# Designs tried in a protein design run: designed miniproteins, single chains. Part 11

Each design is a single chain, and the fold is of that chain. pLDDT is the mean over its residues in the fold that is shown.

## One batch from the design tools (miniprotein)

Design m373
Fold by ESMFold2-Fast:
Formats: structure tokens, C-alpha cells, sequence
Structure m373 (fold): chain A 94 residues (1-94)
């Protein structure tokens, strides 16, 4: 599951760059990949880890909605929260 969480983190970081560049469509595609990677990780995770993955996945979903609404500043805040959550979870799992 660590590889799926790392893939999700890379996708979130790429989405942040795309949002900063004004590429909303590219950001949405990258975030869709992040949601897919998180869903795979959630499937194979233990119950305590599943809860943390769901919280991160919810923040990514909110970021997608904010990008679609044109709220790029709000999207960046949610993406930073998601990236921090992913980094901490990966550190815990090693």
C-alpha cells in the first residue's frame, strides 16, 4: 500500500503545480489519479489506516470540487492538507 500512497502524493504535488500554472483540466486529471491510488490503498489497508486514507481522499475530492468552481486558492489549501496527511501516513507505515 505504501507505493499507492506515494503515487497519490506525487499526483497531489503535480496537481498543486498545475493549479498554480492555471491548468485546471490537468489538475483535475492528476487528482482523479490520486483518488484511484488512494482507493486501491484503502482496499488493502487495516481499519485504522483505512480511516486515515478516507480523510485524505475526502480532502482530495473537496480540492477537485474547488478547482471545478474556480476557487484555486481554496483548492491549494485542501491539496496542502492532503499532501501533509499523505506524508505523515507514509512515515508511520515506513
Amino acid sequence: IIEMLENAKKAVEEAKRLVEAGDAEGAELSLTFAVMSLSVAERFAEPEVKKKIREIKEKVAEAIRLVEAGDLEGALEKLEEAAEGLEELIKELK
Scores: mean pLDDT 83

Design m374
Fold by ESMFold2-Fast:
Structure m374 (fold): chain A 84 residues (1-84)
Amino acid sequence: KEELEKEIARAIAAIGLILLSKYSKNPEVQKKFREAADSLFAGNYEEAAKKVKEALEILKQDPNASEDDIRLAERVLEIVEKLK
């Protein structure tokens, strides 16, 4: 069941990153989430986590950022960090 749980976690993280890369209103944040998704699909969880952290720092410093985007990104980061 460990492999199934990891695949489910990876799928949830991937969906979250794709949604953030498509629907975020900041182009730099969209790019970071796209890079994170690419790293996740390549199995590079360290780079995926790094890119999500970089996007989160931008979002947290932007007063116009969506709180829902920040919350989703934090959940994705938690999942990706557990996959390392």
Scores: mean pLDDT 83

Design m376
Fold by ESMFold2-Fast:
Structure m376 (fold): chain A 62 residues (1-62)
Amino acid sequence: EVDEVIDELAKEIAERYGPEAAEQFRKALESLKKINPAITPEDVKLLAEFFLRHRDREAAAA
């Protein structure tokens, strides 16, 4: 379930920001899963929101 949510969100990020952004997102979540194996789909969605908000802010600042 968590892996499926990661796959879906990574696909959306790839469509919006490109495949390298999706790869960075996947790598960050894989690292977090190793530190916290109890990570939930809700946690993944919240992290995706922070990731996208951060990217949008960087784009606006540039």
Scores: mean pLDDT 74

Design m377
Fold by ESMFold2-Fast:
Structure m377 (fold): chain A 60 residues (1-60)
Amino acid sequence: EEEERERKLEEVARLKGLSVEEVKEKLEKFAEEKGVSLEYLLSNLSVEELVKAIDFYDSL
């Protein structure tokens, strides 16, 4: 379960050219805005949806 979440973070980081820590920080901010945990977000969104969430924040 934790290994699956870590692999998803690494895949998003690879696709975006970011570090895993940078992806984690961006997704934690997105999760806070939605009132959910990072773990909930990783369990309920696909890699493509997570990439879109980061793209939204990077557009600011």
Scores: mean pLDDT 77

Design m378
Fold by ESMFold2-Fast:
Structure m378 (fold): chain A 75 residues (1-75)
Amino acid sequence: DQQHRQQTLIELLQGQADQARKQGDEETAKKLEELKKDVEEKGLSVDETIELAKKRGLPQDVITSLEQIKRIFQQ
């Protein structure tokens, strides 16, 4: 279900943004919130979300989490 996958991505990005903010990384939190907004407004796929995250310079732990979600969706 594409809607369920989109919601899972949104929740992951929000959780990552909350965690970054808790750690004092406001720049990463802001980038994650912007990416979440793009997923919500544009209906981005997991692959498109990963590519945008890489292009916007999000940390490797975020990229790895997105790649793990992609792997789960492929099963």
Scores: mean pLDDT 82

Design m379
Fold by ESMFold2-Fast:
Structure m379 (fold): chain A 57 residues (1-57)
Amino acid sequence: SMKEKIIKDLENIKTKFSPELQKKVDEAIEALKNGEDIDTVLQRIGEAVDEELKKKE
């Protein structure tokens, strides 16, 4: 399913992120498994990634 593919993609890219962002990815995966809307969860993760990139500079 689309949800399973997204979870797999998140698990695969997670290892390239900081420990702080990895924790947020884990929370997103759990939210998806708990039935939260895919678009909502992806928007939330996108915001977290954007914030991490801004902090890195």
Scores: mean pLDDT 78

Design m380
Fold by ESMFold2-Fast:
Structure m380 (fold): chain A 76 residues (1-76)
Amino acid sequence: DEELLKKANEEYEKGLEAERAGDYEEAAKHYKRASEYLLKVDPNSPMAYALLARAYYLEGDYEKAREYALKAEQLA
C-alpha cells in the first residue's frame, strides 16, 4: 500500500528530527510508528525491524534492541 509507505516515511523523518534534537524518547515513538506501517505492508520488512532496534536502543532496552537488530539482519 503506497499510502502506508508514505506514512512510514513521514514518521521516520519525524524520528530523525527528534533524534537530531536529542529527544530520544520522541524519536523512539516515531521509529516505532514507522515500523508499524512498514510491517502492515510487509511483515518481514528488514527496515521495520531495524527501526524497532533503534527505538529500543534509544529507550535503553538493549536486549530488545539486539533481538530486533538480529532479526533485521536475517531478513535483509
Scores: mean pLDDT 89

Design m381
Fold by ESMFold2-Fast:
Structure m381 (fold): chain A 109 residues (1-109)
Amino acid sequence: MMAEVEAEIEKVVKNSRERLKALPEEVLELLKELAKTILELLENPEKKEELLKKIKEILEKLKELGPVTDEQIETVLEDLEAILKDKEQAELLKLRLKAYLKLIEEVKK
């Protein structure tokens, strides 16, 4: 089965543009920043400490807006650590994140 971050991103993409259009602009901006930061982490693993901290900060902001729990934040960070060690999963997540970012840009307009 896929990592929880990948599963959540793919689930949102699969559930269509309509779901993203229903989200507040503030949530869409945070999801965009989250996806961009995870993509940067996958492309720059040497910046792991800095980027994981930034990802946690974005997830904590999403928690304040309601869509994310503390348990999910810890799971996401753990799954990203595992994905960084698996080149195949990292490349798949990179492709998924690029598709997700394109979808967010389309629904924001």
Scores: mean pLDDT 76

Design m382
Fold by ESMFold2-Fast:
Structure m382 (fold): chain A 59 residues (1-59)
Amino acid sequence: SATEAAKEAIRVAEQLVAEGVSIEEAVEEALKVAKEKYPELNDVQLRVLKHELEKLLSA
C-alpha cells in the first residue's frame, strides 16, 4: 500500500541521513527502494512521497 511504502521510504531515508548521506541522495535512494518493493505505486504517489520525504528530512 502507499502507506506502507511511505513508512519504508522514511525509514530508509532517515537511516541514510544518519550515515552521512545528503538529503537529496537519501530521498533518491529511498524512492528506488519504494519502487522495487511496491511496483504498483503510480507517478502521482511517487511525487507525493518525494515531497513528503524532502519535508521530513529538511525540518
Scores: mean pLDDT 82

Design m383
Fold by ESMFold2-Fast:
Structure m383 (fold): chain A 86 residues (1-86)
Amino acid sequence: MEEKFDIEVEIGLIEIRVGVNKLALPKVTDPELRKKAEEYISKAEEYIKKAQEAVDNGDFETAREYVEKAKEYVDKASKLLDEGIA
């Protein structure tokens, strides 16, 4: 059960980061940057759901692939939000 636990922890951490990014969206003054960040957040949420489905099916290889994709989009959203707020 180590593999499942590790993936579930990673999913939980990404979900926290997505939540923080969503709270930051209204603080972005540039509407184009905000829209792009919203698109990246939506992609991250899509991959989180796919990762959870893969975990539930015992497909840990596919789950890790989706976790990495979710991380990629969360990082892209966070970068845009940092540029729009800072």
Scores: mean pLDDT 83

Design m384
Fold by ESMFold2-Fast:
Structure m384 (fold): chain A 65 residues (1-65)
Amino acid sequence: MTEKEARELGKRASELARKLGAIGTAKKIEELVKKDGSEKTAKEVRRRLKSAEEALEIEEEVRER
């Protein structure tokens, strides 16, 4: 994967972590992606991020009630 891709995943994780309160996780994900750089790692990280985004949406929906 590219550095640009790693930065994108890091920014995405950072934004989610801020909303979920897990800021340290964003840096760990970015470091993992940069260090490994494999497609398998990228796919796993993207999957985790998407799952977290879905969880946040559910949390927001429940909070409105």
Scores: mean pLDDT 67

Design m385
Fold by ESMFold2-Fast:
Structure m385 (fold): chain A 61 residues (1-61)
Amino acid sequence: DEIKEVQAKLKSLGFLSDSYEIDGVYDEHLRLAVKGFQRLAGLEEDGIPDEKTKEALKKLP
């Protein structure tokens, strides 16, 4: 469930393509999208959707 929420939020922000399926699987595309978001948010770019990354995602519309 948490991975699907991260996928949906990153897709809504444009870090994942419109064709990307929200399947709950942590794949290479999701890792790169998380890194891109972390860079934008000023977080460590490790590609892991940790608590800091999830909290930053919650602050966006």
Scores: mean pLDDT 78

Design m386
Fold by ESMFold2-Fast:
Structure m386 (fold): chain A 70 residues (1-70)
Amino acid sequence: SLDLSPEQQARIDKVAAAIQEGVELKKAIAAGRVLTPEERARLAELEALAARAAALSADEVAALQAALEA
């Protein structure tokens, strides 16, 4: 079972939202859209936040996967 505290769940939800936003920006690039400088800076921030997910526990990784599949 995924027994996370409300604070851990909120952090995982934030990371999931950041990953989803980054995926949408990458899809826009693949579709031929040119990102603004602000959108490129945002994508870099989202990539950095997603990279921090590598430090998550197994339970936090499972919760993140569930959030991304919702």
Scores: mean pLDDT 74

Design m387
Fold by ESMFold2-Fast:
Structure m387 (fold): chain A 117 residues (1-117)
Amino acid sequence: MAGPIPAPYGKPVKPGEKRTVEFEVELAPGETRTFRIANTSDKPTLVKITIEVVEGEGEVRVEVRKNGQLVHSATLRPGEKATFEVELEPGDVLEVTVTNLGAGPVRLKVKIEITEL
């Protein structure tokens, strides 16, 4: 069972510095995964998320929520990617939910770029 991925991942980001995290996720048919990013700094943070469907034959639903409110959504086909940008104030939480709507497994490439403002 994979838990939420906390942010920042690794060493703290200094003001004006950018941190990039890349990983791949495999989703079984009908599987939903959620990634959580919390701004634990005392400064606003810009989060840029890119999700690409690199393998599979079904559609993938992407939902981005800030403090429980839906701010972005997309449905991706094989080979497609979506990029979202969300500014987080100190204490804000971003949740990215990905759901495999297809009948076969899919593989996603996820890139998260975090910049302290």
Scores: mean pLDDT 81

Design m388
Fold by ESMFold2-Fast:
Structure m388 (fold): chain A 57 residues (1-57)
Amino acid sequence: SLEELKARLRERFPEASDEEIEEAIAVAEGLAKVLGFDTDSPMFERLVEMLLEGMLL
């Protein structure tokens, strides 16, 4: 679920704000919709991680 994903992201990226995590998820959701990826896939979680890493650089 997205709530479980948010919890895992907070643990892995403690420097990220809730706002940054939610923004990364929202961007990933938009991208997944355009590219035809399921938000339940492991690929979605990796996409959110990559976006969040970019935001925190």
Scores: mean pLDDT 80

Design m389
Fold by ESMFold2-Fast:
Order: sequence, then structure tokens, then C-alpha cells
Structure m389 (fold): chain A 68 residues (1-68)
Amino acid sequence: MEETKKKMEELREEALSKLPESKREEARKIFEKDIEVLLKQLEAGELTPEQAVALFRAELEKLVEEYK
């Protein structure tokens, strides 16, 4: 659990660094919400750690492209 959360938080910070500063606060809130949802699904046994990280990475790529 903690390792998966840490990995997603690291991916979040990397994604935020690629965005314009004016978009980072809004994107951070979206990413924090996505992490929260995925961690709840992981805790409920609906996702594996690998699946949670893969889904989060896909959402990061989508939002980074949208907010360029």
C-alpha cells in the first residue's frame, strides 16, 4: 500500500513539472483525487498495485496532454 502510494506521488510530481506553473495547482488537485480513488480500490481488492499504477500513469499522460 505505502509503496504504491509513494510511486504514484512520485509520478504525480514528475507530471506536474511538465505543466505550465499556472495549471499546476488545478492538476495537483485532480491527481490527488485520482490517487485517493485508486488507493481505495486497491484497499478493497478491486485492483492490484500494478493495475493501480498503470491506470494512474494513463490518467497523468491524458491530463498532461490536455493542459499543455
Scores: mean pLDDT 81

Design m391
Fold by ESMFold2-Fast:
Structure m391 (fold): chain A 70 residues (1-70)
Amino acid sequence: SPEAEAAYREGLALFNAGDYEAAVAAFRRAIELDPTYLRAYELLGLALSALGRLDEAAEVGRRARQLFPQ
């Protein structure tokens, strides 16, 4: 959806600026708007890892793998 894409792009800009807390919020918004947005799960996990929130990052990774099996 255009709204999910916009939220994802906002998250990418924040992530690249090093604002990982705001990036997490934007990527979660993208997933809320489109639960099939694989890229948003990947970047959410990376942003959570950058914040040291490793358990949350691992959970996001497990969810993404379940939703998008190899």
Scores: mean pLDDT 87

Design m392
Fold by ESMFold2-Fast:
Structure m392 (fold): chain A 69 residues (1-69)
Amino acid sequence: SEELLDKFQEYILENPELRKLVEEMKKAIENGDFEKAEEIYERLKSLVKDPELQKALDEYFERLKKLFS
């Protein structure tokens, strides 16, 4: 949902390492490098311990993939 995505963005803004990984994941998807995007996504999931934020990350990743598929 949009609310979960907003929460996720707020959380990422507070964590520079996570923010950098999200930007790298987005760029990989935009460039069609889905293998690299999957690797970054798995790393992000390992760093995000909150189940609600993990769900938001999953939703964000799937939306980006659909946009560029």
Scores: mean pLDDT 77

Design m393
Fold by ESMFold2-Fast:
Structure m393 (fold): chain A 89 residues (1-89)
Amino acid sequence: KKEAEELLEKGRKLYDEGKYQEAVDYFNKAIEKLPEEDLLGRLRAYVMRANAYEKLGKKEQSKEDYKKAAEVARQLGLTNLAEEFEKKA
Protein backbone atom coordinates (compact mmCIF):
# COMPACT_ATOMS: atom_id res chain seq x y z
CA LYS A 1 0.00 0.00 0.00
CA LYS A 2 2.67 2.60 1.01
CA GLU A 3 4.89 1.58 -1.94
CA ALA A 4 1.99 1.97 -4.41
CA GLU A 5 1.07 5.35 -2.84
CA GLU A 6 4.69 6.56 -3.32
CA LEU A 7 4.62 5.44 -6.97
CA LEU A 8 1.29 7.24 -7.55
CA GLU A 9 2.69 10.42 -5.94
CA LYS A 10 5.83 10.27 -8.14
CA GLY A 11 3.65 9.78 -11.24
CA ARG A 12 1.45 12.74 -10.24
CA LYS A 13 4.51 15.00 -9.86
CA LEU A 14 5.80 13.90 -13.29
CA TYR A 15 2.34 14.61 -14.78
CA ASP A 16 2.38 18.11 -13.23
CA GLU A 17 5.81 18.65 -14.87
CA GLY A 18 4.40 17.64 -18.30
CA LYS A 19 6.37 14.35 -18.31
CA TYR A 20 3.33 12.31 -19.32
CA GLN A 21 5.06 9.13 -20.59
CA GLU A 22 7.17 8.89 -17.40
CA ALA A 23 3.98 9.48 -15.37
CA VAL A 24 2.31 6.54 -17.19
CA ASP A 25 5.33 4.31 -16.39
CA TYR A 26 4.98 5.11 -12.67
CA PHE A 27 1.18 4.61 -12.73
CA ASN A 28 1.79 1.18 -14.37
CA LYS A 29 4.18 0.27 -11.52
CA ALA A 30 1.64 1.50 -8.93
CA ILE A 31 -1.21 -0.57 -10.42
CA GLU A 32 1.04 -3.67 -10.37
CA LYS A 33 1.74 -3.09 -6.63
CA LEU A 34 -1.87 -2.31 -5.63
CA PRO A 35 -3.89 -5.17 -4.10
CA GLU A 36 -7.03 -6.02 -6.11
CA GLU A 37 -9.19 -5.07 -3.10
CA ASP A 38 -7.64 -1.55 -2.80
CA LEU A 39 -10.46 -0.01 -4.80
CA LEU A 40 -9.66 3.62 -3.85
CA GLY A 41 -6.01 3.23 -4.89
CA ARG A 42 -7.01 1.53 -8.15
CA LEU A 43 -9.63 4.20 -8.92
CA ARG A 44 -7.05 6.96 -8.39
CA ALA A 45 -4.42 5.13 -10.48
CA TYR A 46 -6.74 4.47 -13.45
CA VAL A 47 -7.99 8.09 -13.51
CA MET A 48 -4.44 9.50 -13.33
CA ARG A 49 -3.17 7.15 -16.05
CA ALA A 50 -6.21 7.97 -18.26
CA ASN A 51 -5.43 11.71 -17.95
CA ALA A 52 -1.78 11.08 -18.86
CA TYR A 53 -2.75 8.93 -21.89
CA GLU A 54 -5.12 11.73 -23.00
CA LYS A 55 -2.25 14.24 -22.87
CA LEU A 56 -0.13 11.84 -24.97
CA GLY A 57 -2.91 11.55 -27.59
CA LYS A 58 -3.38 7.85 -26.71
CA LYS A 59 -7.17 8.12 -26.87
CA GLU A 60 -7.90 4.35 -26.89
CA GLN A 61 -5.76 3.68 -23.78
CA SER A 62 -7.31 6.72 -22.03
CA LYS A 63 -10.84 5.46 -22.87
CA GLU A 64 -9.98 1.98 -21.53
CA ASP A 65 -8.69 3.41 -18.22
CA TYR A 66 -11.79 5.61 -17.80
CA LYS A 67 -13.92 2.45 -18.25
CA LYS A 68 -11.84 0.70 -15.55
CA ALA A 69 -12.19 3.74 -13.29
CA ALA A 70 -15.99 3.72 -13.80
CA GLU A 71 -16.17 0.00 -12.88
CA VAL A 72 -14.19 0.60 -9.67
CA ALA A 73 -16.28 3.69 -8.82
CA ARG A 74 -19.47 1.57 -9.14
CA GLN A 75 -17.97 -1.05 -6.79
CA LEU A 76 -17.37 1.80 -4.29
CA GLY A 77 -21.00 3.01 -4.62
CA LEU A 78 -19.85 6.26 -6.29
CA THR A 79 -22.55 6.20 -8.96
CA ASN A 80 -22.33 9.88 -10.04
CA LEU A 81 -18.54 9.63 -10.41
CA ALA A 82 -18.87 6.37 -12.40
CA GLU A 83 -21.33 8.06 -14.82
CA GLU A 84 -18.87 10.97 -15.27
CA PHE A 85 -16.04 8.56 -16.21
CA GLU A 86 -18.36 6.59 -18.55
CA LYS A 87 -18.95 9.87 -20.50
CA LYS A 88 -15.16 10.14 -21.04
CA ALA A 89 -14.80 6.48 -22.12
Scores: mean pLDDT 87

Design m394
Fold by ESMFold2-Fast:
Structure m394 (fold): chain A 74 residues (1-74)
Amino acid sequence: MDFSKLKGKKIGLRGDNPEAIELLKKYGAEAITFGGSEETRRRLLAAGKVDAFIENPDKLEEKIKEMAETGKVI
């Protein structure tokens, strides 16, 4: 990929998802796994420990590819 919008980004994943972690690393991102509380997610974002979260398990790989191509994070 000529340009990955995820390069150097810290992306939070809920739970352990090896396929999503591998894909994030492929695009140059750091995968941060965490326990599944909403409060933990907000705290990590507020502290700048992650740039974005992906919490949809059914579309994790598709979402990562979209973020890498467009740079859009929710």
Scores: mean pLDDT 69

Design m395
Fold by ESMFold2-Fast:
Structure m395 (fold): chain A 65 residues (1-65)
Amino acid sequence: SEEEFIKEMKKLHDEYRKKVAELQEEAGKAYRNGDKEGLDEIRKKISELHKEYRQKVKELAQKRK
């Protein structure tokens, strides 16, 4: 149903935003400590989370009939 779809979309979005926020906190810490390698790894993880989120959104949309 539309209600179930909206709930699942919100859940995915909220989980994604929470994970990104946690990584952004770690990125700020790495930046302050001059940890360039750590900062680059965190940026890669954020990019990967974004790709995973997009894929899950696409899969949910495809389940609609």
Scores: mean pLDDT 83

Design m396
Fold by ESMFold2-Fast:
Structure m396 (fold): chain A 62 residues (1-62)
Amino acid sequence: MEKSELASRAAALQIRAVEYIQRGDLEKAAEELERAAELYREMGDDESAKRLEERARRLREE
């Protein structure tokens, strides 16, 4: 798969997560970040995936 296409999809999911945070829907925001993390793992970018997983975890703990 094209890495640039996966990166664009991951960015769109992160934007949706920000929108959910602004609405106070932290659980849905965490779900979007987890989906973005899966795309980064598919690209082989485990470091970006880990950062998104950590952000999702923190949102679930608020």
Scores: mean pLDDT 82

Design m397
Fold by ESMFold2-Fast:
Structure m397 (fold): chain A 62 residues (1-62)
Amino acid sequence: GAEEKKAIEFAEKYLQGLIEAVKSRYPDAKATLEKVDEFTFRATIEVDGEKYVLTLDARLLL
């Protein structure tokens, strides 16, 4: 429904914003945003030899 669409859009934009913030501070950082399923996104960020993984399920926002 409309609430689900808003939650999905929020989750994607939130992770995109995090990736942009990291890349602005760490230009050599590598980041990938993946859609795992209809509601789930995964951001993988590699900076200074370390790997960080964030998984966000938009349904948690409902």
Scores: mean pLDDT 84

Design m398
Fold by ESMFold2-Fast:
Structure m398 (fold): chain A 70 residues (1-70)
Amino acid sequence: SKEEVEYQIELMRRTIEFLREHPEVSSLEQLKETLEEFKKRAKEIVEKFPEYEKEMEELIKELEEIVKEA
C-alpha cells in the first residue's frame, strides 16, 4: 500500500536524522547494518513504486555519508 510505503519512508528519514544528531549512539558496525537494511527496503519500495526512486537514492546517500564519517 502507498500509505504503508510513505510511513516506512518517514521512519527511514527520522532514523537517519537521529543518527546524524547522535553519532555516539551507534558503532560503525551497527551503522553498516542499518545501511544494508535500508538499501534492501529502498529496493523493495522502488520496485513497487518507481516514483520513489529519487527520494530513496537521496536517503541512502545521506546514510552512506553518515557511515563514511563514522
Scores: mean pLDDT 84

Design m399
Fold by ESMFold2-Fast:
Structure m399 (fold): chain A 118 residues (1-118)
Amino acid sequence: AVKLTESGGGTFPEGGSVTLSSKVSGVDFSAYTKSWLRQAPGEAPEQVATISADGQAVAYAPRVQGRFTISQDLAAQTAYLHMRDLRLEDTAVYYSELLDNATGEVYRGEGVPVTVVA
């Protein structure tokens, strides 16, 4: 079975930083596009960062451009979201997601909560 084990959440000060991790098992990690989505209470999920399967292309939502960095470690089978200069509006549950570009199949983690306080 495909499993995404997410970690790194918690409560952080405004202006602080955090790195979220998603360790993947049960799949060829290198075959998948990786994304991080977030969902604030009562809102639709928003895609914040994406990295291509080969790591050569990255994309960010305008609201996080320059503050967030997505990366991957193929040997560790782990995707990361490095979040800097945290703002109150970054408070959300963050979900890692894998997209199989060959099949269109999507796997999503259970979500990791991040709370930003003044």
Scores: mean pLDDT 90

Design m400
Fold by ESMFold2-Fast:
Structure m400 (fold): chain A 63 residues (1-63)
Amino acid sequence: LAHNNLGNAQLTQGDYDGAIASYREAIRLDPNFAIAHGNLAFALEQTGRTAEAAEERRTARRL
């Protein structure tokens, strides 16, 4: 939860690389955290990493 909240704060500040790292850590601690997968997909889209974003969004939908 703390890492997901950190990622959200970083997104608000436009720190997309920091947000990606924070959401990945949230997922490492809880791989079934659907919200973190969705948030990671959004951050990846903002940086043009469209294929990775699509995969994370698919994972979030399966959880």
Scores: mean pLDDT 82

Design m401
Fold by ESMFold2-Fast:
Structure m401 (fold): chain A 89 residues (1-89)
Amino acid sequence: STLGQLLLEKLEELEKRAQELLERAKNSDIPNKEEFIERSQKILSKIQEIKNILLTSESLSPEEAKKLLEEIEKLEKELKELEEELKKY
């Protein structure tokens, strides 16, 4: 489905950003390095869970699609907040 494809493309974008953030955190000397690593890994795990739902679902109801979109938007917000925090160091 077109909607499923758009959601997958967004998740792949977020996955790439989260992986880049994780590598930057691992290579940093920041005092909260361990926290950034843990939070980045948690975001990656959630992305993988949503991707698996989309890949195994033949169709999504409008209600299911809305819920997944809201979850993706929350992940993007959390990722952006971490990216902005890391820029301060």
Scores: mean pLDDT 84

Design m402
Fold by ESMFold2-Fast:
Structure m402 (fold): chain A 70 residues (1-70)
Amino acid sequence: SKEEIVKLYEESLQKANEYIEKGDYESAIKVLEETIKKLEELKKKYPEYEKILDEAIEKLKKLIEEIKKK
């Protein structure tokens, strides 16, 4: 469901942020990359949620790039 997609996104951000706060950027990036893969699989299974999934994936990819530039 759409709610499950939002929850997955929010939980991944929380976990990644916890790693960032500890200075563990490698683990933060790994969590975000694993979540992107899960969202891409959901996009294949639920085309009706493509727009919200694409938005979530784009936001996570941008966050990864921001962490890498730090």
Scores: mean pLDDT 83

Design m403
Fold by ESMFold2-Fast:
Structure m403 (fold): chain A 60 residues (1-60)
Amino acid sequence: DELEKLEKLFLESNELQALAMLLDVPLDAATRREVIELIRAGRLEEALRLIVEHLRKQAE
């Protein structure tokens, strides 16, 4: 699955790569700040879950 490959890439990325990937993601300001804080804390799994959940809700 293409999404699983992108998720693995995100989880294996360093902080700068993860933040760069976030630039193309359409998140509101509050969610974006929360995701950035999680990435900086090294909590990439939680950051990814928050991103995916937000995008799924926007797509619906």
Scores: mean pLDDT 74

Design m404
Fold by ESMFold2-Fast:
Formats: structure tokens, sequence, C-alpha cells
Structure m404 (fold): chain A 55 residues (1-55)
């Protein structure tokens, strides 16, 4: 329950931060992907969740 709530909170935070261009660019850099028109907030959340799962 706590782990699921934490993952949900992290995903929500990534969505909120995606609205900030500077934070979005830093997140993309951290994930090792280039910023592109095809990069949606859903993809950013998915990538972050996958990276967290690999850690």
Amino acid sequence: ALAAAEARGQAAMARIKADDPAVRARLAETLGVAMSPDLTVEKLIEMQAEMAAKL
C-alpha cells in the first residue's frame, strides 16, 4: 500500500513538473532522452516509472 502510494505520488509529481519547461528538460536529460514534439507527459511518466523500477 505505501509503496503503491509512493509510486503514484512520484508519477503525479512528474506530471506536474512536466508543466515547467526547465524541470521537463532536466527530467529528459536524466532519463537520457532528447526533447521532441512526440514526447508527451504520459511518455515522461512512463519513462520515469520504468527507471524507478530498474533501480
Scores: mean pLDDT 62

Design m405
Fold by ESMFold2-Fast:
Structure m405 (fold): chain A 78 residues (1-78)
Amino acid sequence: MDELVEFVRDTSRRELARARQAVADLQAGRITENQARLEIGISEGMLRILRGVAKLLGDEEAVEIADRAIAELRALEA
């Protein structure tokens, strides 16, 4: 549904921005590697919860948006 798609898109954008900020803070020496991994892990957890909800509601477009965001976030950990 359009409303769920927009919510998942907006939340994915916010969580990816949070994870990218953690990477930037790590590179600037503001936080430790363990802290950065924890923050990225929290963002991944939130996206996985949204994916699960979208799947239960049968919203394949919202599931695909969440899957792409999870993949981008996992690339930041590598």
Scores: mean pLDDT 84

Design m406
Fold by ESMFold2-Fast:
Structure m406 (fold): chain A 60 residues (1-60)
Amino acid sequence: AHYNLGNAYFNLGRYDEAINAYREALALNPDDRDALNNLALAYEKSGQTAAARLIRQHIA
């Protein structure tokens, strides 16, 4: 599953690959709040704080 792949990349510190995997998970299930939360966190870890903020606004 793309979500599990994203978590694996995230745990390895490979945040750009994690972002791509979470985006693929969200393409299949757009309202997956766990994937949205982890996507926002991956953006924060990669220094993309504006992108993380936009994702968090979608969740809220």
Scores: mean pLDDT 80

Design m407
Fold by ESMFold2-Fast:
Structure m407 (fold): chain A 65 residues (1-65)
Amino acid sequence: DEEIRELARELAAKIKAGDVEGAIEALRRLEELGGLDEGRLLTVIALAKEYGLEEVLAYAEELLK
């Protein structure tokens, strides 16, 4: 749980910094830990749209299925 929260904070920081590779890596780790629920994915999608990270947006939208 603490690891999931740390990764979620890292993901938000990477998106805000424009670090596409780091953001996708954090998303991948969150997926492996089962830390990506629908609410978190919707938050990631909104943040990726705000910061214009199209690759992160596409990855998160694919995971929402």
Scores: mean pLDDT 82

Design m408
Fold by ESMFold2-Fast:
Structure m408 (fold): chain A 87 residues (1-87)
Amino acid sequence: DEAEKFAEEMIERASPEDKARIYLELGRYYLRKGDYDKAIEYFNKAIEIGSKELQAEAYEVLADAFEQRGDHETAEKYRKKAEELKK
């Protein structure tokens, strides 16, 4: 995947917050492609190193993704996690 290769090169030179943002955008990219496993992998990487604001954004996108798949239970758990980070 050429997009993944380019992103990996950018990540090598990025600050931790910029790395987290790149991971979040990769997660969104794979989500749009229907590659849910890759999307979840990159969102988790963003959550591990990102600010609380970026973590909340990642959890919101994960919640929406699981909702779209019909996994309402998992979507609710991620949505609650995002709300916890905002307050």
Scores: mean pLDDT 81

